# Ledger of designs, part 54: designed miniproteins, single chains, continued (3)

Each design is a single chain, and the fold is of that chain. pLDDT is the mean over its residues in the fold that is shown.

## One batch from the design tools (miniprotein)

Design m9970
Fold by ESMFold2-Fast:
Structure m9970 (fold): chain A 148 residues (1-148)
Amino acid sequence: MLSFPNEKELEEILKKMKLDENEEISLYYLALEIAERLNEHGTPEELHIGVKIYKLKKEGYSNEEIAEILRKEGYNLSPKEVSKIIKEAEELLKKVEELTKLEPEEAVKELRAYLEEHKPSAAALAMTYMELQEKIREYQLRSAERLK
């Protein structure tokens, strides 16, 4: 099994969420599209790199420190390549936030067009997916509060 949830696991999450707002629903479908692309095209190595960069950046490590940690684990990445992955993930996140304002079907079409045009790395997709999972967890907590 891949390190990220597959389509079936994500469908089970959607059923539990009971999202009632179009933006929350669109966010979930956009995260699902990214996860599907990772499952089809990402390698375990690229997924590991993206997740590791996400965690280390959250802990306040510099791009130079992140690259050194990854090199010690056997992944030959320069600080410039780490910076590129982070930039690709930040640009994709910004695009996803813009697309959450669209209806889910339209949001997914626009995301697919963006991914084909810009071709972000699988590591950047993995980093973006981790950030989207945290946003989805926040919406799940708000939805649970509304149902009490």
Scores: mean pLDDT 79

Design m9971
Fold by ESMFold2-Fast:
Structure m9971 (fold): chain A 74 residues (1-74)
Amino acid sequence: DEKEEEELKKLEEFLLEEAKELGVDEKFLEDLEKALNDPQKHSSVLVELFNLLSKISEEKKKELVEKYLKKLKA
C-alpha cells in the first residue's frame, strides 16, 4: 500500500533527522540510511533508530513521539 509506504518513509526521515540533531555519528547515520533501502534490513533499522533515540530519557522519548504525531497530523 503506497499510503503505508509513504508514512513509513516519513517516520524514517523523522528518526534520521532527530538522530542528526542529537549529534550521532554521520557515518553511522549513512550506514543506517543505506540499510533502509535493503528490504531484509528495513524494519531492523527502524528499530535501531527508535532504540537509539529512546536511550535519552523517558521524558525526551515522549516529546519525540508527540513531535512525530504532530508532524503526521499536520
Scores: mean pLDDT 63

Design m9972
Fold by ESMFold2-Fast:
Structure m9972 (fold): chain A 64 residues (1-64)
Amino acid sequence: SAEKKKEEVKEKILKNVEKNKETILSLPEAVQEALIELAAREAEKYGGVDPEELKKEIREILEK
């Protein structure tokens, strides 16, 4: 279903962010924002994920 595809795409991105958290946080802030934007746009394009919702969840992982 479309809902399952959305959750699968979202989970893959969030797991990848968690795995690479230290690397992402070591990058300049402008590069971090560019990566977050890119991840959100790709998730919207391929999974129908809300880009603003995904960006919030990515930031929550990085701010833990």
Scores: mean pLDDT 81

Design m9973
Fold by ESMFold2-Fast:
Structure m9973 (fold): chain A 72 residues (1-72)
Amino acid sequence: SEEARRLLERMRELARKAIEAKKNGDTQAYQQYVEELRRVARELVGTDEEPIPLEAQRDFVRKLIEEEEKRK
């Protein structure tokens, strides 16, 4: 719960940075932030029992970025 809140806050921060990089045309920075988001998302959902499919990871990250874009 508390750990999940910290991870979610980290993901929101990374999503905002990715949006800023995209606005600046910095494709490399955007990709780096998206990859970091994917790693944090993996931590948030956990992988102790079974690996989360890459598609599900990318979809989750994509939705988070879209939600942050809608706020701005």
Scores: mean pLDDT 71

Design m9974
Fold by ESMFold2-Fast:
Structure m9974 (fold): chain A 119 residues (1-119)
Amino acid sequence: YEAAMEGAGEAANAGASGSKEKAIEGGKKGGEAAGTPAGAAGAYAAAGGGAAGAGSPEGEEAAREGAERARESGDPAAAAGGEAAAAGAAAGTAEARAGAAIAGVGAGVHGALAAGRAA
């Protein structure tokens, strides 16, 4: 839980600051540490959304991957956030990319909370 939340928070903060590399790193760190599908999904969605917001094609892929993991996690809030991040990333406009970053942050927070409840 603690490491998953740290990774999700790091990814969210990095995405907000436009740091693509730190957003992806935070997502991987959070995902590895989560130990639950919801925590991992949230961390990856946060990283993907942040990176997509920064204009990264890798961020689009990470957002889609995060959405898939979030659906499989069984946490509906994480799933909804992941889907929104993936949709925003795919849309390709600056406004949609900003929306993807925000949705990714939300998924990360929900995923971290779900991981905490599972622990």
Scores: mean pLDDT 67

Design m9975
Fold by ESMFold2-Fast:
Structure m9975 (fold): chain A 64 residues (1-64)
Amino acid sequence: SVEELVEAGRKAIDLGNPTLAANAAYELVKKGDLEAAQELIDYAREKGHDEVARAMEKAVEYAK
C-alpha cells in the first residue's frame, strides 16, 4: 500500500540508505502518488540526508 511504502521510505531515510529510499520513491510514483514521493524527498532533506534525497529525485524522474 501507499502507507506501507511511505513508512518503509521514512525508515530507509532515517538509516541513510539511498537505495531503499529511492526504491520507495520509485514505487510511490508508479502507484500514481507523486505527492507522497515528494514529501519523502523533503523529509530526507530536512534530516540532512542530501545524498539520499538526490538518489530519490533521480528515481522519481526515471519513474515518470
Scores: mean pLDDT 87

Design m9976
Fold by ESMFold2-Fast:
Structure m9976 (fold): chain A 63 residues (1-63)
Amino acid sequence: SKEEEEYLRLGIEYLNQMMEYRSAGDLEKFREEGERAIEYFRLSGDPRVEEIEQELERLLELV
């Protein structure tokens, strides 16, 4: 649907912002944008959500 396509687009935008903040060392904004990306990917109904979520959660753990 058009709404699912918009949510997917927003998820990608937040993912890109997350990666920019990671490169800049801004860990607070990195987590904030990562959490938003996960939420919008879930709303999009994209079948890759589980894989994306697991990868983003791994990146957010800062291990």
Scores: mean pLDDT 76

Design m9977
Fold by ESMFold2-Fast:
Structure m9977 (fold): chain A 88 residues (1-88)
Amino acid sequence: MKEKLLEEAREKYEEAKRLAEQAEEARRAGREAEALRLLAEALELSAEAARLVAEAAGDEEIKKKTEEAIEEARKLAERLREEARRLE
């Protein structure tokens, strides 16, 4: 099932890239709150993709280190959403 996990990770990473591009377009159009929300979603999808890659690796130590990075990414996404709410 390693191949399936990597395939799911690729799909989430591609979706994250599309959201990041949309965020840049929103920022250029002056829609800062929308841009921050899109960036937060892209960050969360990237973190989920990283989790799937770590699971595919099957290494417990890699999984633990990746979990720490994922938690940091979730905190950043939360902060981006808070900033977006302040701009509304």
Scores: mean pLDDT 83

Design m9978
Fold by ESMFold2-Fast:
Structure m9978 (fold): chain A 71 residues (1-71)
Amino acid sequence: DKIKELAERAQEVAEKLVEALSNEDIETAEKLLEEMEKLAEEAEKLGDTELAKRLKEAVEEGKKRIEELKK
């Protein structure tokens, strides 16, 4: 099931993103956000609009935290 595998990958990426942000590892956090954006696009293409929305919200939150860390 592509949706299930994509959701599992999204959870792993989200957990790594939280860890990278807590360690102020901006480079790793930016790479993880890029991966999460790709997962959101895949979710949209598969028709899972709920998963795509959740992933987009996580990306927006991550971007805000990175901007704050860069300041």
Scores: mean pLDDT 82

Design m9979
Fold by ESMFold2-Fast:
Structure m9979 (fold): chain A 115 residues (1-115)
Amino acid sequence: NPEEETKLAIEALGYLKEAAEYLLNGDLEKAEEYLKKAEELLSKLPEDNPLRQELLDQVRVLRMALEALKNNPSPEQREEIEKLLRGLILGNEIAIEALKKGLRTTEEIQKWQQK
């Protein structure tokens, strides 16, 4: 069900955004909690779903950032991680809005297909 899959992807994007925000704030335990929540949702998507593959790659990147932050990164490495996290947060906000718009468009198309 593409609508159900899109809703799961929106929720996973939200958890990944929260994880990135917690990493920026130094709350590594909360970041790990939200990464696990995202992974659980993504496990419910079909393996051939391109959103699943993209978001699992995002989980991997965030887990690498989490590990780097645990290991006392240099000021330069920390700045690069923070730029990555800020970019990911903005990107996920844009993706969530785009996917929500897509769901609304699908509902309108379905309404017109009954004629």
Scores: mean pLDDT 85

Design m9980
Fold by ESMFold2-Fast:
Structure m9980 (fold): chain A 90 residues (1-90)
Amino acid sequence: SAEREAILKELEEGVKKIIPELAEEVIKKIREIFESEDDPRLITMKIAEVFDEAVEKLKETKSPEEVEKIKGELEALISETYRKLAALAA
């Protein structure tokens, strides 16, 4: 749906802003999740796994304080995505 495409696009823009250095690989995985899953809970659970993997990679180049900030921003992005998908599914 157009609404689902808009949610995906907004999520992709959030990823580019928060983790630009890993955006390409993360967005590819997110697109695959959106193509395979319809349940908002399953979509966001799988996205959380992708974000956890990205955070582990960032620990190699970023301070603990910066990693904590990024983790918080990604968690907020997941929560907002769930809210929008759940509203669309209702």
Scores: mean pLDDT 88

Design m9981
Fold by ESMFold2-Fast:
Structure m9981 (fold): chain A 66 residues (1-66)
Amino acid sequence: AAEHLAAARAALAAGDFEAALAHLRRAAPSAPRPEDALGALRLAEGTTDEALRRQLLVGALRIISA
């Protein structure tokens, strides 16, 4: 979980949303509210808006890191 969170932060900083999504998906089951994290990740997968995708991935990271 910690490895995937660190990798997700690095990927988000680099603008690599595909890598960030993959790492966050692997970390999500360890979150305090996995359902909320997975919901945000599912929305990020379904959106074509890059800015919204970034916001959803950052939101998922915050949920998982809480």
Scores: mean pLDDT 78

Design m9982
Fold by ESMFold2-Fast:
Structure m9982 (fold): chain A 76 residues (1-76)
Amino acid sequence: SYEKALEEAKAAGDKLAEAEALEKLGEEAYKEGNLEEAIEYYNKAEELYESIPGHFMKAVEVSVKILEIAVKKVFP
């Protein structure tokens, strides 16, 4: 599961794996209609991607996804 992947990444100190697991958890929450939870997971993933050299475009991609979901939350 992605929750297990997140736990393993945190235990290993692997920030990239942690960001990837959080992004996947956000995708799952979004698919289940849990928009607020999806935004929270994506925000955490974005912060991690911003802290990792060479992952600027991933951070931008996630920030755009957050905006799209926020718009859907306001205008369902």
Scores: mean pLDDT 85

Design m9983
Fold by ESMFold2-Fast:
Structure m9983 (fold): chain A 60 residues (1-60)
Amino acid sequence: NAYEELKERLKTEFGLSDEAVENILLSLDYFGWDPEEVLEPIEKVIRNGRATRAELAAAA
């Protein structure tokens, strides 16, 4: 259930492809991380990464 919620949010809120979402979910499963506990950290990393990329694109 937590995996499904994370998958939906990554696709809808961050516009990630199915492939990118699957890679993230596989990584969580591989390392044995609880998806509920990592939701906020992952979202922050993705949001910060997107913000940085947007800033660089705007500056270029």
Scores: mean pLDDT 67

Design m9984
Fold by ESMFold2-Fast:
Structure m9984 (fold): chain A 109 residues (1-109)
Amino acid sequence: SLDERLERISAEATRYAEELGKKAANKSVEEIDKMVREAEKYGRELGKDLPPEVQRLLAALAGQNAAVTIIREAEKNGAPKEVIDHARRLADRYGAELRAQTAALEAAK
């Protein structure tokens, strides 16, 4: 049941992050940072009654999905290179964190 619950919560975190990222048209670097942090916070809050390791995983998952969606929307809308490059750095950072948290959870089984 925990695995089924985690799958449902992960799907919701991903959905929210993608919807938030779709709103990235004409956003500044600072606004992009705030959007990714909002996605991270939502992912963490979805897991509030789960172990801290799972909360970190959900936060990283949401941040990664928001950043990746922001890259797609920024490129589609012809955003400045600085904005696209910043979103790519966020995607790389959250992607690395997601991989690390996934590995930590697998090691704890």
Scores: mean pLDDT 86

Design m9985
Fold by ESMFold2-Fast:
Structure m9985 (fold): chain A 109 residues (1-109)
Amino acid sequence: SAAAARAAAQAAHVAAFREIAEIAEEAARRAGGTGVVLDTPDRRAEAEAARRSAIDALLARGEPAVIAVIEATTADPTDPGAQTFVAKLYDADLNVVETLGERSVPAAG
């Protein structure tokens, strides 16, 4: 049924995001930081500001200026609801230090 398929896709989205968030949070903690930022295509400017704010907050606290960022992108242009979550570590200059993991999920409906 369409409702059951939508519920299954939504559950897959939640599970994939949870897995990638756990990877991001663990990596940030190992780097001595606590910053995790979600970057979505429709909020790119907000996400870029959030990355800088997270680094600035860590520096203000005297903590290592390393943050984890979860980037959400459309996995397939022919399926606009399908998403890929990629977790990356960024340094104080907002350069990628490490790619931590990737999860891809189908559209929720």
Scores: mean pLDDT 73

Design m9986
Fold by ESMFold2-Fast:
Parts: sequence; C-alpha cells; structure tokens
Structure m9986 (fold): chain A 76 residues (1-76)
Amino acid sequence: APGASPEVERVAREVTRLVGEAAKHLTDEQFERLSRAVADTVRRLLAEAPKPLTPEQVERIVGAARDTVERLLAEL
C-alpha cells in the first residue's frame, strides 16, 4: 500500500473486530449480510481516498463501518 500500510491494517483490524462482536448476536445468514455490507462500505471509501491514506480517513472509514453495523442491527 502506497504510504499507508499501518493505516490500512488498522482499518482491517477494527472492521474485523466490529463484525466479530456483532456476530455474537446474529444468525449465520444475518452475519453474512452484515459482513458483506460492511466490506462493501469499506472498499468504497478506500477507493475514494485521493492521496495516501491519512489517519483521519482511517477514522472516518472505521466510523462508517461502525454506523453500517449499527444500522443493520437496528433493522434486524
């Protein structure tokens, strides 16, 4: 990753943690749906990063993933 390997790893680790915690309250089907939605959100935001990923962008991406988890849990 150009200029931001630790930040990309942080996004992956935090997102995995968020999805893993949510999994304790979900069926396998709900977990798969949530996991896919979170992955799509993260990939979209990472693709929109115009320069090397900044710590602020990492916080925004992790925040968006957390919001996605919260929204889906509220709808289930």
Scores: mean pLDDT 75

Design m9987
Fold by ESMFold2-Fast:
Structure m9987 (fold): chain A 97 residues (1-97)
Amino acid sequence: MSEEEFEVDVTLALAEMALAIGDYDTAIKLANEVIKKGNLRQKAEAYLIIGRAYMLKGDYEKAIEYFEQAIKLFREAGDERGVAEAEKMLEEAKSKL
């Protein structure tokens, strides 16, 4: 891995930790930094984090938009596990509407 790719992975881990402790705004901020600098897979994971943050905040319409972007990017990256996880989250968000 490049040093840049490693720094982006660290930012993703920090975004996941922020999400886990209920700091959704910090999770969204860190995930947006990943979207600016990451590769396709890292960007897809960042969109998934933002979607999860909005779902936990009760903004299901925004969560759906971010999960759809995550699915698209995971498909472009060839990450079938990421596609399946994002599709599961998308269906859960749609069930809340």
Scores: mean pLDDT 88

Design m9988
Fold by ESMFold2-Fast:
Structure m9988 (fold): chain A 77 residues (1-77)
Amino acid sequence: GSELEGYRLAVEAARYALQGKFEEARKLIEETRALGNEEAAELAERALKKVEEGDYTGAIGLLLRLIGDLLDLELKE
């Protein structure tokens, strides 16, 4: 897996968290961390925590940050 793959998994984890699928979100966070992408894993973990706290606006903000990081990587040479 690449840094790009880690961000893709982290985006999916945040999306599952926003859908209330916490088990699936946690599994994807662990897979992101296993790929060596700690930053993406931490952002997804924070998004899941925000959903658990009822802070959907905060969780969406973290998802958008993950999407931005993913797009920046896809635009690199």
Scores: mean pLDDT 85

Design m9989
Fold by ESMFold2-Fast:
Structure m9989 (fold): chain A 77 residues (1-77)
Amino acid sequence: ADQESLDLAEELARFVAPYVKDEETAIAATRLVNAVLKGDPEKAREAAQELGKRAGLSPDETERITEKAVEAAEKIA
């Protein structure tokens, strides 16, 4: 990934950092960042929903993470 893609992924990582509480949420967050770096909006959506579920987030919070992740992946793609 180029520097712009890395900066975008780092911004997303900072956005989801408050929701990383254990090994399982850390793995889910890592999958999310990887999907974004690959420019894969579908995988980014799936990973964001998995993170929301594992972190016990509300549907609204999960959707907000999903929107941000998909937008980031689309910019890299």
Scores: mean pLDDT 81

Design m9990
Fold by ESMFold2-Fast:
Structure m9990 (fold): chain A 70 residues (1-70)
Amino acid sequence: SMMDEIERLKEEAERLGVLGVIRRDVALLERAIELYEQAKELAEKLGDEEMVKEIERSIRSLREVLETLK
């Protein structure tokens, strides 16, 4: 289902995001953000506004970390 795909994308993005922060790895952070953006697109199609906001908060946090590395 679309919900299962969103959960999969969020879980994978979270794992890569944590790893990217720990390792200060730009490629991992960019990949995590990409996966969250995909999850956000699907959440928007479902009309799940709370999930969209949750994903947006995760993207902002990772973008803030990414900016410190550039």
Scores: mean pLDDT 90

Design m9991
Fold by ESMFold2-Fast:
Structure m9991 (fold): chain A 72 residues (1-72)
Amino acid sequence: SELLKKAEEYKKKGDEAFAAGKYEEAVKYYKKALELYEKANADKKKIEEVRKNIIKAEVEIGIKLIEKAVLG
């Protein structure tokens, strides 16, 4: 499936951005991966994994915002 391959490429880009601490970029790539996985009717476990990765990245963004507002 072309959609599934493209979803996996975006997931990989999201993982690379997350590892680099680029959490906003990671969220953008993971959301693109999620959309493509859903269109491809991918395994629910793959969809759930990407959803969890989005939440993890959004939590990291939230932590940085709190640190900047309270500790900066």
Scores: mean pLDDT 87

Design m9992
Fold by ESMFold2-Fast:
Structure m9992 (fold): chain A 61 residues (1-61)
Amino acid sequence: MSPEERIERVVELFRRLREAIAAGDDEEAERLGTELVRLMETMSPEEQEEALRRIAEEEAR
C-alpha cells in the first residue's frame, strides 16, 4: 500500500468513525477505532501528520 493510499484510508476511517459515534453505534465505532489505530501504527510520523492535517481540514468544513 502506498503512503497516499494509507493517508486516504485513515481519513475515510476517521469519517466513518465520526458517523458511527454520531449514530450511537458503539460496536461499529469500536471496530473502526481499532482498525484506525492499527493502520496508524504501520505509518511513518510524516504520514500520520499528513492524515491528521487532512482530518482537521475536513472538521473545519
Scores: mean pLDDT 81

Design m9993
Fold by ESMFold2-Fast:
Structure m9993 (fold): chain A 81 residues (1-81)
Amino acid sequence: ATESWTQTNPDPSKDTVGHATGVLDDGTVLEVTVTRKADGTVTLEVRRNGELILSVTAKNQEELTAKVKEFNAEVEEALAK
């Protein structure tokens, strides 16, 4: 082998996926998926009854927060129905 590695650096991040699923009183299923990639990219997806109603991709958590704020009213309206 012609490579060597060092672990004094922070370990390379793996994809991290968080899921949350809720069922509303009318039987509506809400699914929230947050995926963080090794490069720091974060994707937020919201599905209602399996239908994608919101998808936001950001380069980092801070950008995701900013983008979510821009769609906050739309997300709140979609979730309130």
Scores: mean pLDDT 64

Design m9994
Fold by ESMFold2-Fast:
Structure m9994 (fold): chain A 68 residues (1-68)
Amino acid sequence: MTYTVLDDGGAAFGFKKGDKVSLQEILERFGTGFSVELLSKDEKKEVLRFTYTDDEGKVYEITVEREL
């Protein structure tokens, strides 16, 4: 399953807007300790936000779209 990066969070994880990425690539770069939020869903696509908080409390986010 492939996601399109809509917002790269300032390239925090090495993703760029417009990149086609797999769930495995996202999980490999986020590691453990991330959260996923469903931002929107319709019959054709869903939009998810992945969030990671580091040891200093800084929040990093990417937003991705999946075709259904």
Scores: mean pLDDT 74

Design m9995
Fold by ESMFold2-Fast:
Structure m9995 (fold): chain A 77 residues (1-77)
Amino acid sequence: MSEEELLRQAAIELTAAAVYVMAAKFAKTPEDRELYIKGAEEEIKRAEELAQGLSPENRAQVLADVERIKKELEKIK
C-alpha cells in the first residue's frame, strides 16, 4: 500500500474504533457492550498494524490517535 492509502485506511479503522467506543458507552445490554468493546479493540489493532508501514511522523500521529481511543476504551472496560 502507498503511504496515502495506509493513512486513509488507518483513519477509517480509527473512526470505526471511536464509533464502537461510543456504542459501548450507550449499550443497553452487557452483551452489546462486550460486542462493541471487542469491535473497538479489533479496529485499534488494525490501525496499529497499518501505522507500522508509515513514515515516523505519520506513524506518531496515528499512534497518538490510537492512544486517545485506548484511554476512552479503558474507562468503559
Scores: mean pLDDT 87

Design m9996
Fold by ESMFold2-Fast:
Structure m9996 (fold): chain A 68 residues (1-68)
Amino acid sequence: GPIEEAAVAELMRLTGLSREEARRVVREVIEALRKGDEERALQILMDAGLSEEEARGLVAALRTALKE
């Protein structure tokens, strides 16, 4: 959806990952957040190449957007 597309674009911009790789990472992050595992969501993003600050910012944006 539009939220995942925005997160994919941001992850590609920050890391240089391909669209398919970024889409996979974003999916894993959303699954972790839906389970309430924010620490795992941060770790997934940092393993993908984001700084801790960038990962926290993206997690906060996704949490807000997923709250319908």
Scores: mean pLDDT 84

Design m9997
Fold by ESMFold2-Fast:
Order: structure tokens, then sequence, then C-alpha cells
Structure m9997 (fold): chain A 108 residues (1-108)
């Protein structure tokens, strides 16, 4: 569990930094490929959103199972995971709103 706790803290730090970074600066960091905790956290959320948007229907449940397993390892409850997946699938929800929801779930 020491590795999982370390991974969890890294995600928390990245999310907190992202929420405190102006949107324009965060976009610039991502485009430049900077290895900041904020850029890493946002890149991960964007990768999840892209994977869910582009997955073939036949493989959708397999992808969702993998995401549920990864989020459960970070310490999220089944209810928190389903809420987060719904936000990831909604194109009207901003990356910062998803980052805030994930941070609140991880800090509980």
Amino acid sequence: SAQLEADRQTVIEGLEEALNTPEEELEAQIKAGLPTPAAGAVAAILAYKKALAEVPEEKREELLKKFREELKELGLSDEEIEELLALLEDPSVSTKEIAQALLEALKK
C-alpha cells in the first residue's frame, strides 16, 4: 500500500496545482510538454476523456472496467468512480471541474 499511497499523493498534488494554475498557463505547459504535476494531472484527465470518446462500442465495457480498477486503486468508492466517469463522458464539463471532483473524492 506504500506505493499506492505515494501515487495517490502525487495525483492530489497535481490536481491542487492544476486548480491553482490559470487556464492559459496550463494549456501552454501541456503544449510545451512540460513535466509539471499540474500538466501531468490535466494530461491524464484529457487522455481518459479521449479514450472514452474514441473507444469502439465492442470494447467500451472493457475500457470502463480498466478505468474503474485504476480509480479504485487510488481509493475512490464505487459511487465516486461512477460519478467521475459520467463527468469524463460529458463534453460540456471542463477539465478543471473534473479535477476538482477527483480531488474532493481523493481527500475524503
Scores: mean pLDDT 78

Design m9998
Fold by ESMFold2-Fast:
Structure m9998 (fold): chain A 61 residues (1-61)
Amino acid sequence: EPLTLTPAQQRSLAVAQEVAREANAEIKRYEKEHPDMSEEEDWAKIDEINRRQAERARARL
């Protein structure tokens, strides 16, 4: 893979990958705990978790 990213971009990418893994784990856990939730509720929860993911990324940068 050609390295074209600045050190700051490399750090941002690493943090983004880390928080994305955490967000995906949280989403899957919530879906497993709430299998009867509506599609609208599922999407609303995914949006909430993704918003918190952005906050986590910013806190770690």
Scores: mean pLDDT 76

Design m9999
Fold by ESMFold2-Fast:
Structure m9999 (fold): chain A 87 residues (1-87)
Amino acid sequence: GVKGVGELPEKVAKLLEEKAKEAEEAIKKGDYEKAKEILKELKEEAEKLMKELGVKEEEIKNLVANIEAQIKAIELYEKYKEEVAKE
């Protein structure tokens, strides 16, 4: 598919799959801090790997933006849970 999927090298796709599973497991355990840390590490590792593999800067920026959006979603959910847990 062309929509929403850039030409990602297999190594980048594998890294995304492995780190996404780790982040999901952290979320299931209620460890939102660890999930954010995993996604921040993924962002840095994926950006570096994509640059080394000669991926277009636009595709790198798109992936980084998607990871940052996921981190922000976790931050919002963590804040929501913190407010609800006070009751």
Scores: mean pLDDT 76

Design m10000
Fold by ESMFold2-Fast:
Structure m10000 (fold): chain A 70 residues (1-70)
Amino acid sequence: KSVYEERLDGWFELLDQDGDGTITYEELKAWYKKLYPELTDEQIDEFFKRLDLDGDGTITYEELKAFFES
């Protein structure tokens, strides 16, 4: 429904070519810095840790989508 969500879907498909539904911190961080260049690495890492409930350095699409839909 959201254009922002549709963009996330397309981006996720490009990065998650394995189709396992996860994105690494490094991949998401690089993308996020493109969108918000004035955010520090620490701020981005804090954001990711809140999404990454497993703490394994990966984030699921569903967690990202839910966050942006809130």
Scores: mean pLDDT 66

Design m10001
Fold by ESMFold2-Fast:
Structure m10001 (fold): chain A 111 residues (1-111)
Amino acid sequence: MKIEVTVVVRLVGLAEKYPDPAERQAAADEAFERIVEELKKHLPVKSARKLDDDTYVFTVEAESLEEALKAVRRAMEAVPDFDVEGVVIKQNDDGTLEVAATSPAAAARLA
């Protein structure tokens, strides 16, 4: 059974790597496009949007949170020049959220 999963991805340390705001924005936009392209190879992506200068949100369809997290890890490998954190979120029928993260740090910052 396919479920709708919200994916939140953040580029870490972007301001330190790109002090100029225009160069930082261009680098983030390129990383975002590469992440979306790779993610689409693994899962149907229903929507993609920028939440903040370094944070992106996707809606995907997956069989499980584990499958969605695996696809996110593969998408992170497509941008090895960036430090990337990700979380995958499923909302249950009772309104509770199930969350899985690429690392404990990602869980603390994004979830």
Scores: mean pLDDT 79

Design m10002
Fold by ESMFold2-Fast:
Structure m10002 (fold): chain A 59 residues (1-59)
Amino acid sequence: SMERLGELFREAVKKGIEAVKKGDTEKAEQLDSLMREALRAIDNGDVEKALEILEKAVK
């Protein structure tokens, strides 16, 4: 579900921005790492893995 993938990326970005605003650098870096891992999964053709990673990121 490409639509769900986009929704989860937007949520992850918002959480990352919020972490930066709060000065929580470690949380912001963790979210960035998870988003990069999800992008690698997409590059490997594993959209389901990307969705799983992003679901964890936004919980």
Scores: mean pLDDT 83

Design m10003
Fold by ESMFold2-Fast:
Structure m10003 (fold): chain A 56 residues (1-56)
Amino acid sequence: SMIEKARELAETLVANAKKAGVPLQQDAAAREISRRTGVPFGVALEIVKEILREAE
């Protein structure tokens, strides 16, 4: 599904930022996810925030 693909992409972006030692730019990540998957920006942003909370 589009939501599953959005979550997978969010996990990849979070992992890449962590590996690079830089803070994830949440808005930019959500825009990229929205652009690539077609999910609305607000949904993509919520997914990014969830993945970041899980990485706590």
Scores: mean pLDDT 84

Design m10004
Fold by ESMFold2-Fast:
Formats: structure tokens, sequence, C-alpha cells
Structure m10004 (fold): chain A 61 residues (1-61)
């Protein structure tokens, strides 16, 4: 669950960014400059709720 939820948080953040910002974020993650906690802190409460709903819906299907 935690790994899947972290992936959805990243997906939510990426969906809010331009293509160039997405590439930069992914590069920073690969280089270890950004942690899953840092990604979570960048999301709004609404985006965190959407990520949780995505995980729940995927399991319900």
Amino acid sequence: MEEVLNAEYLAQLLSRLDEEERIKLLKDILEGKITPEEIRERLSEEEKEEARKEVEEAKKE
C-alpha cells in the first residue's frame, strides 16, 4: 500500500507540472535529491485525497 500510494502521489505531482518540470523532478528523484516524503509535502490536501481514491478504485476493479 505505501509503495503504491507513493507512486500515486508522484503521478499526481507529475500531472500538475509541465513536461520540462516533470523531467527535472524525475532527474532529481533518480539522483536522490528528493525523497517520497518531500514529494508528499509538495502536494495539496486535495491532491493527496485524489491519490488515495485512485489507489482505492484500482483495488476495487
Scores: mean pLDDT 75

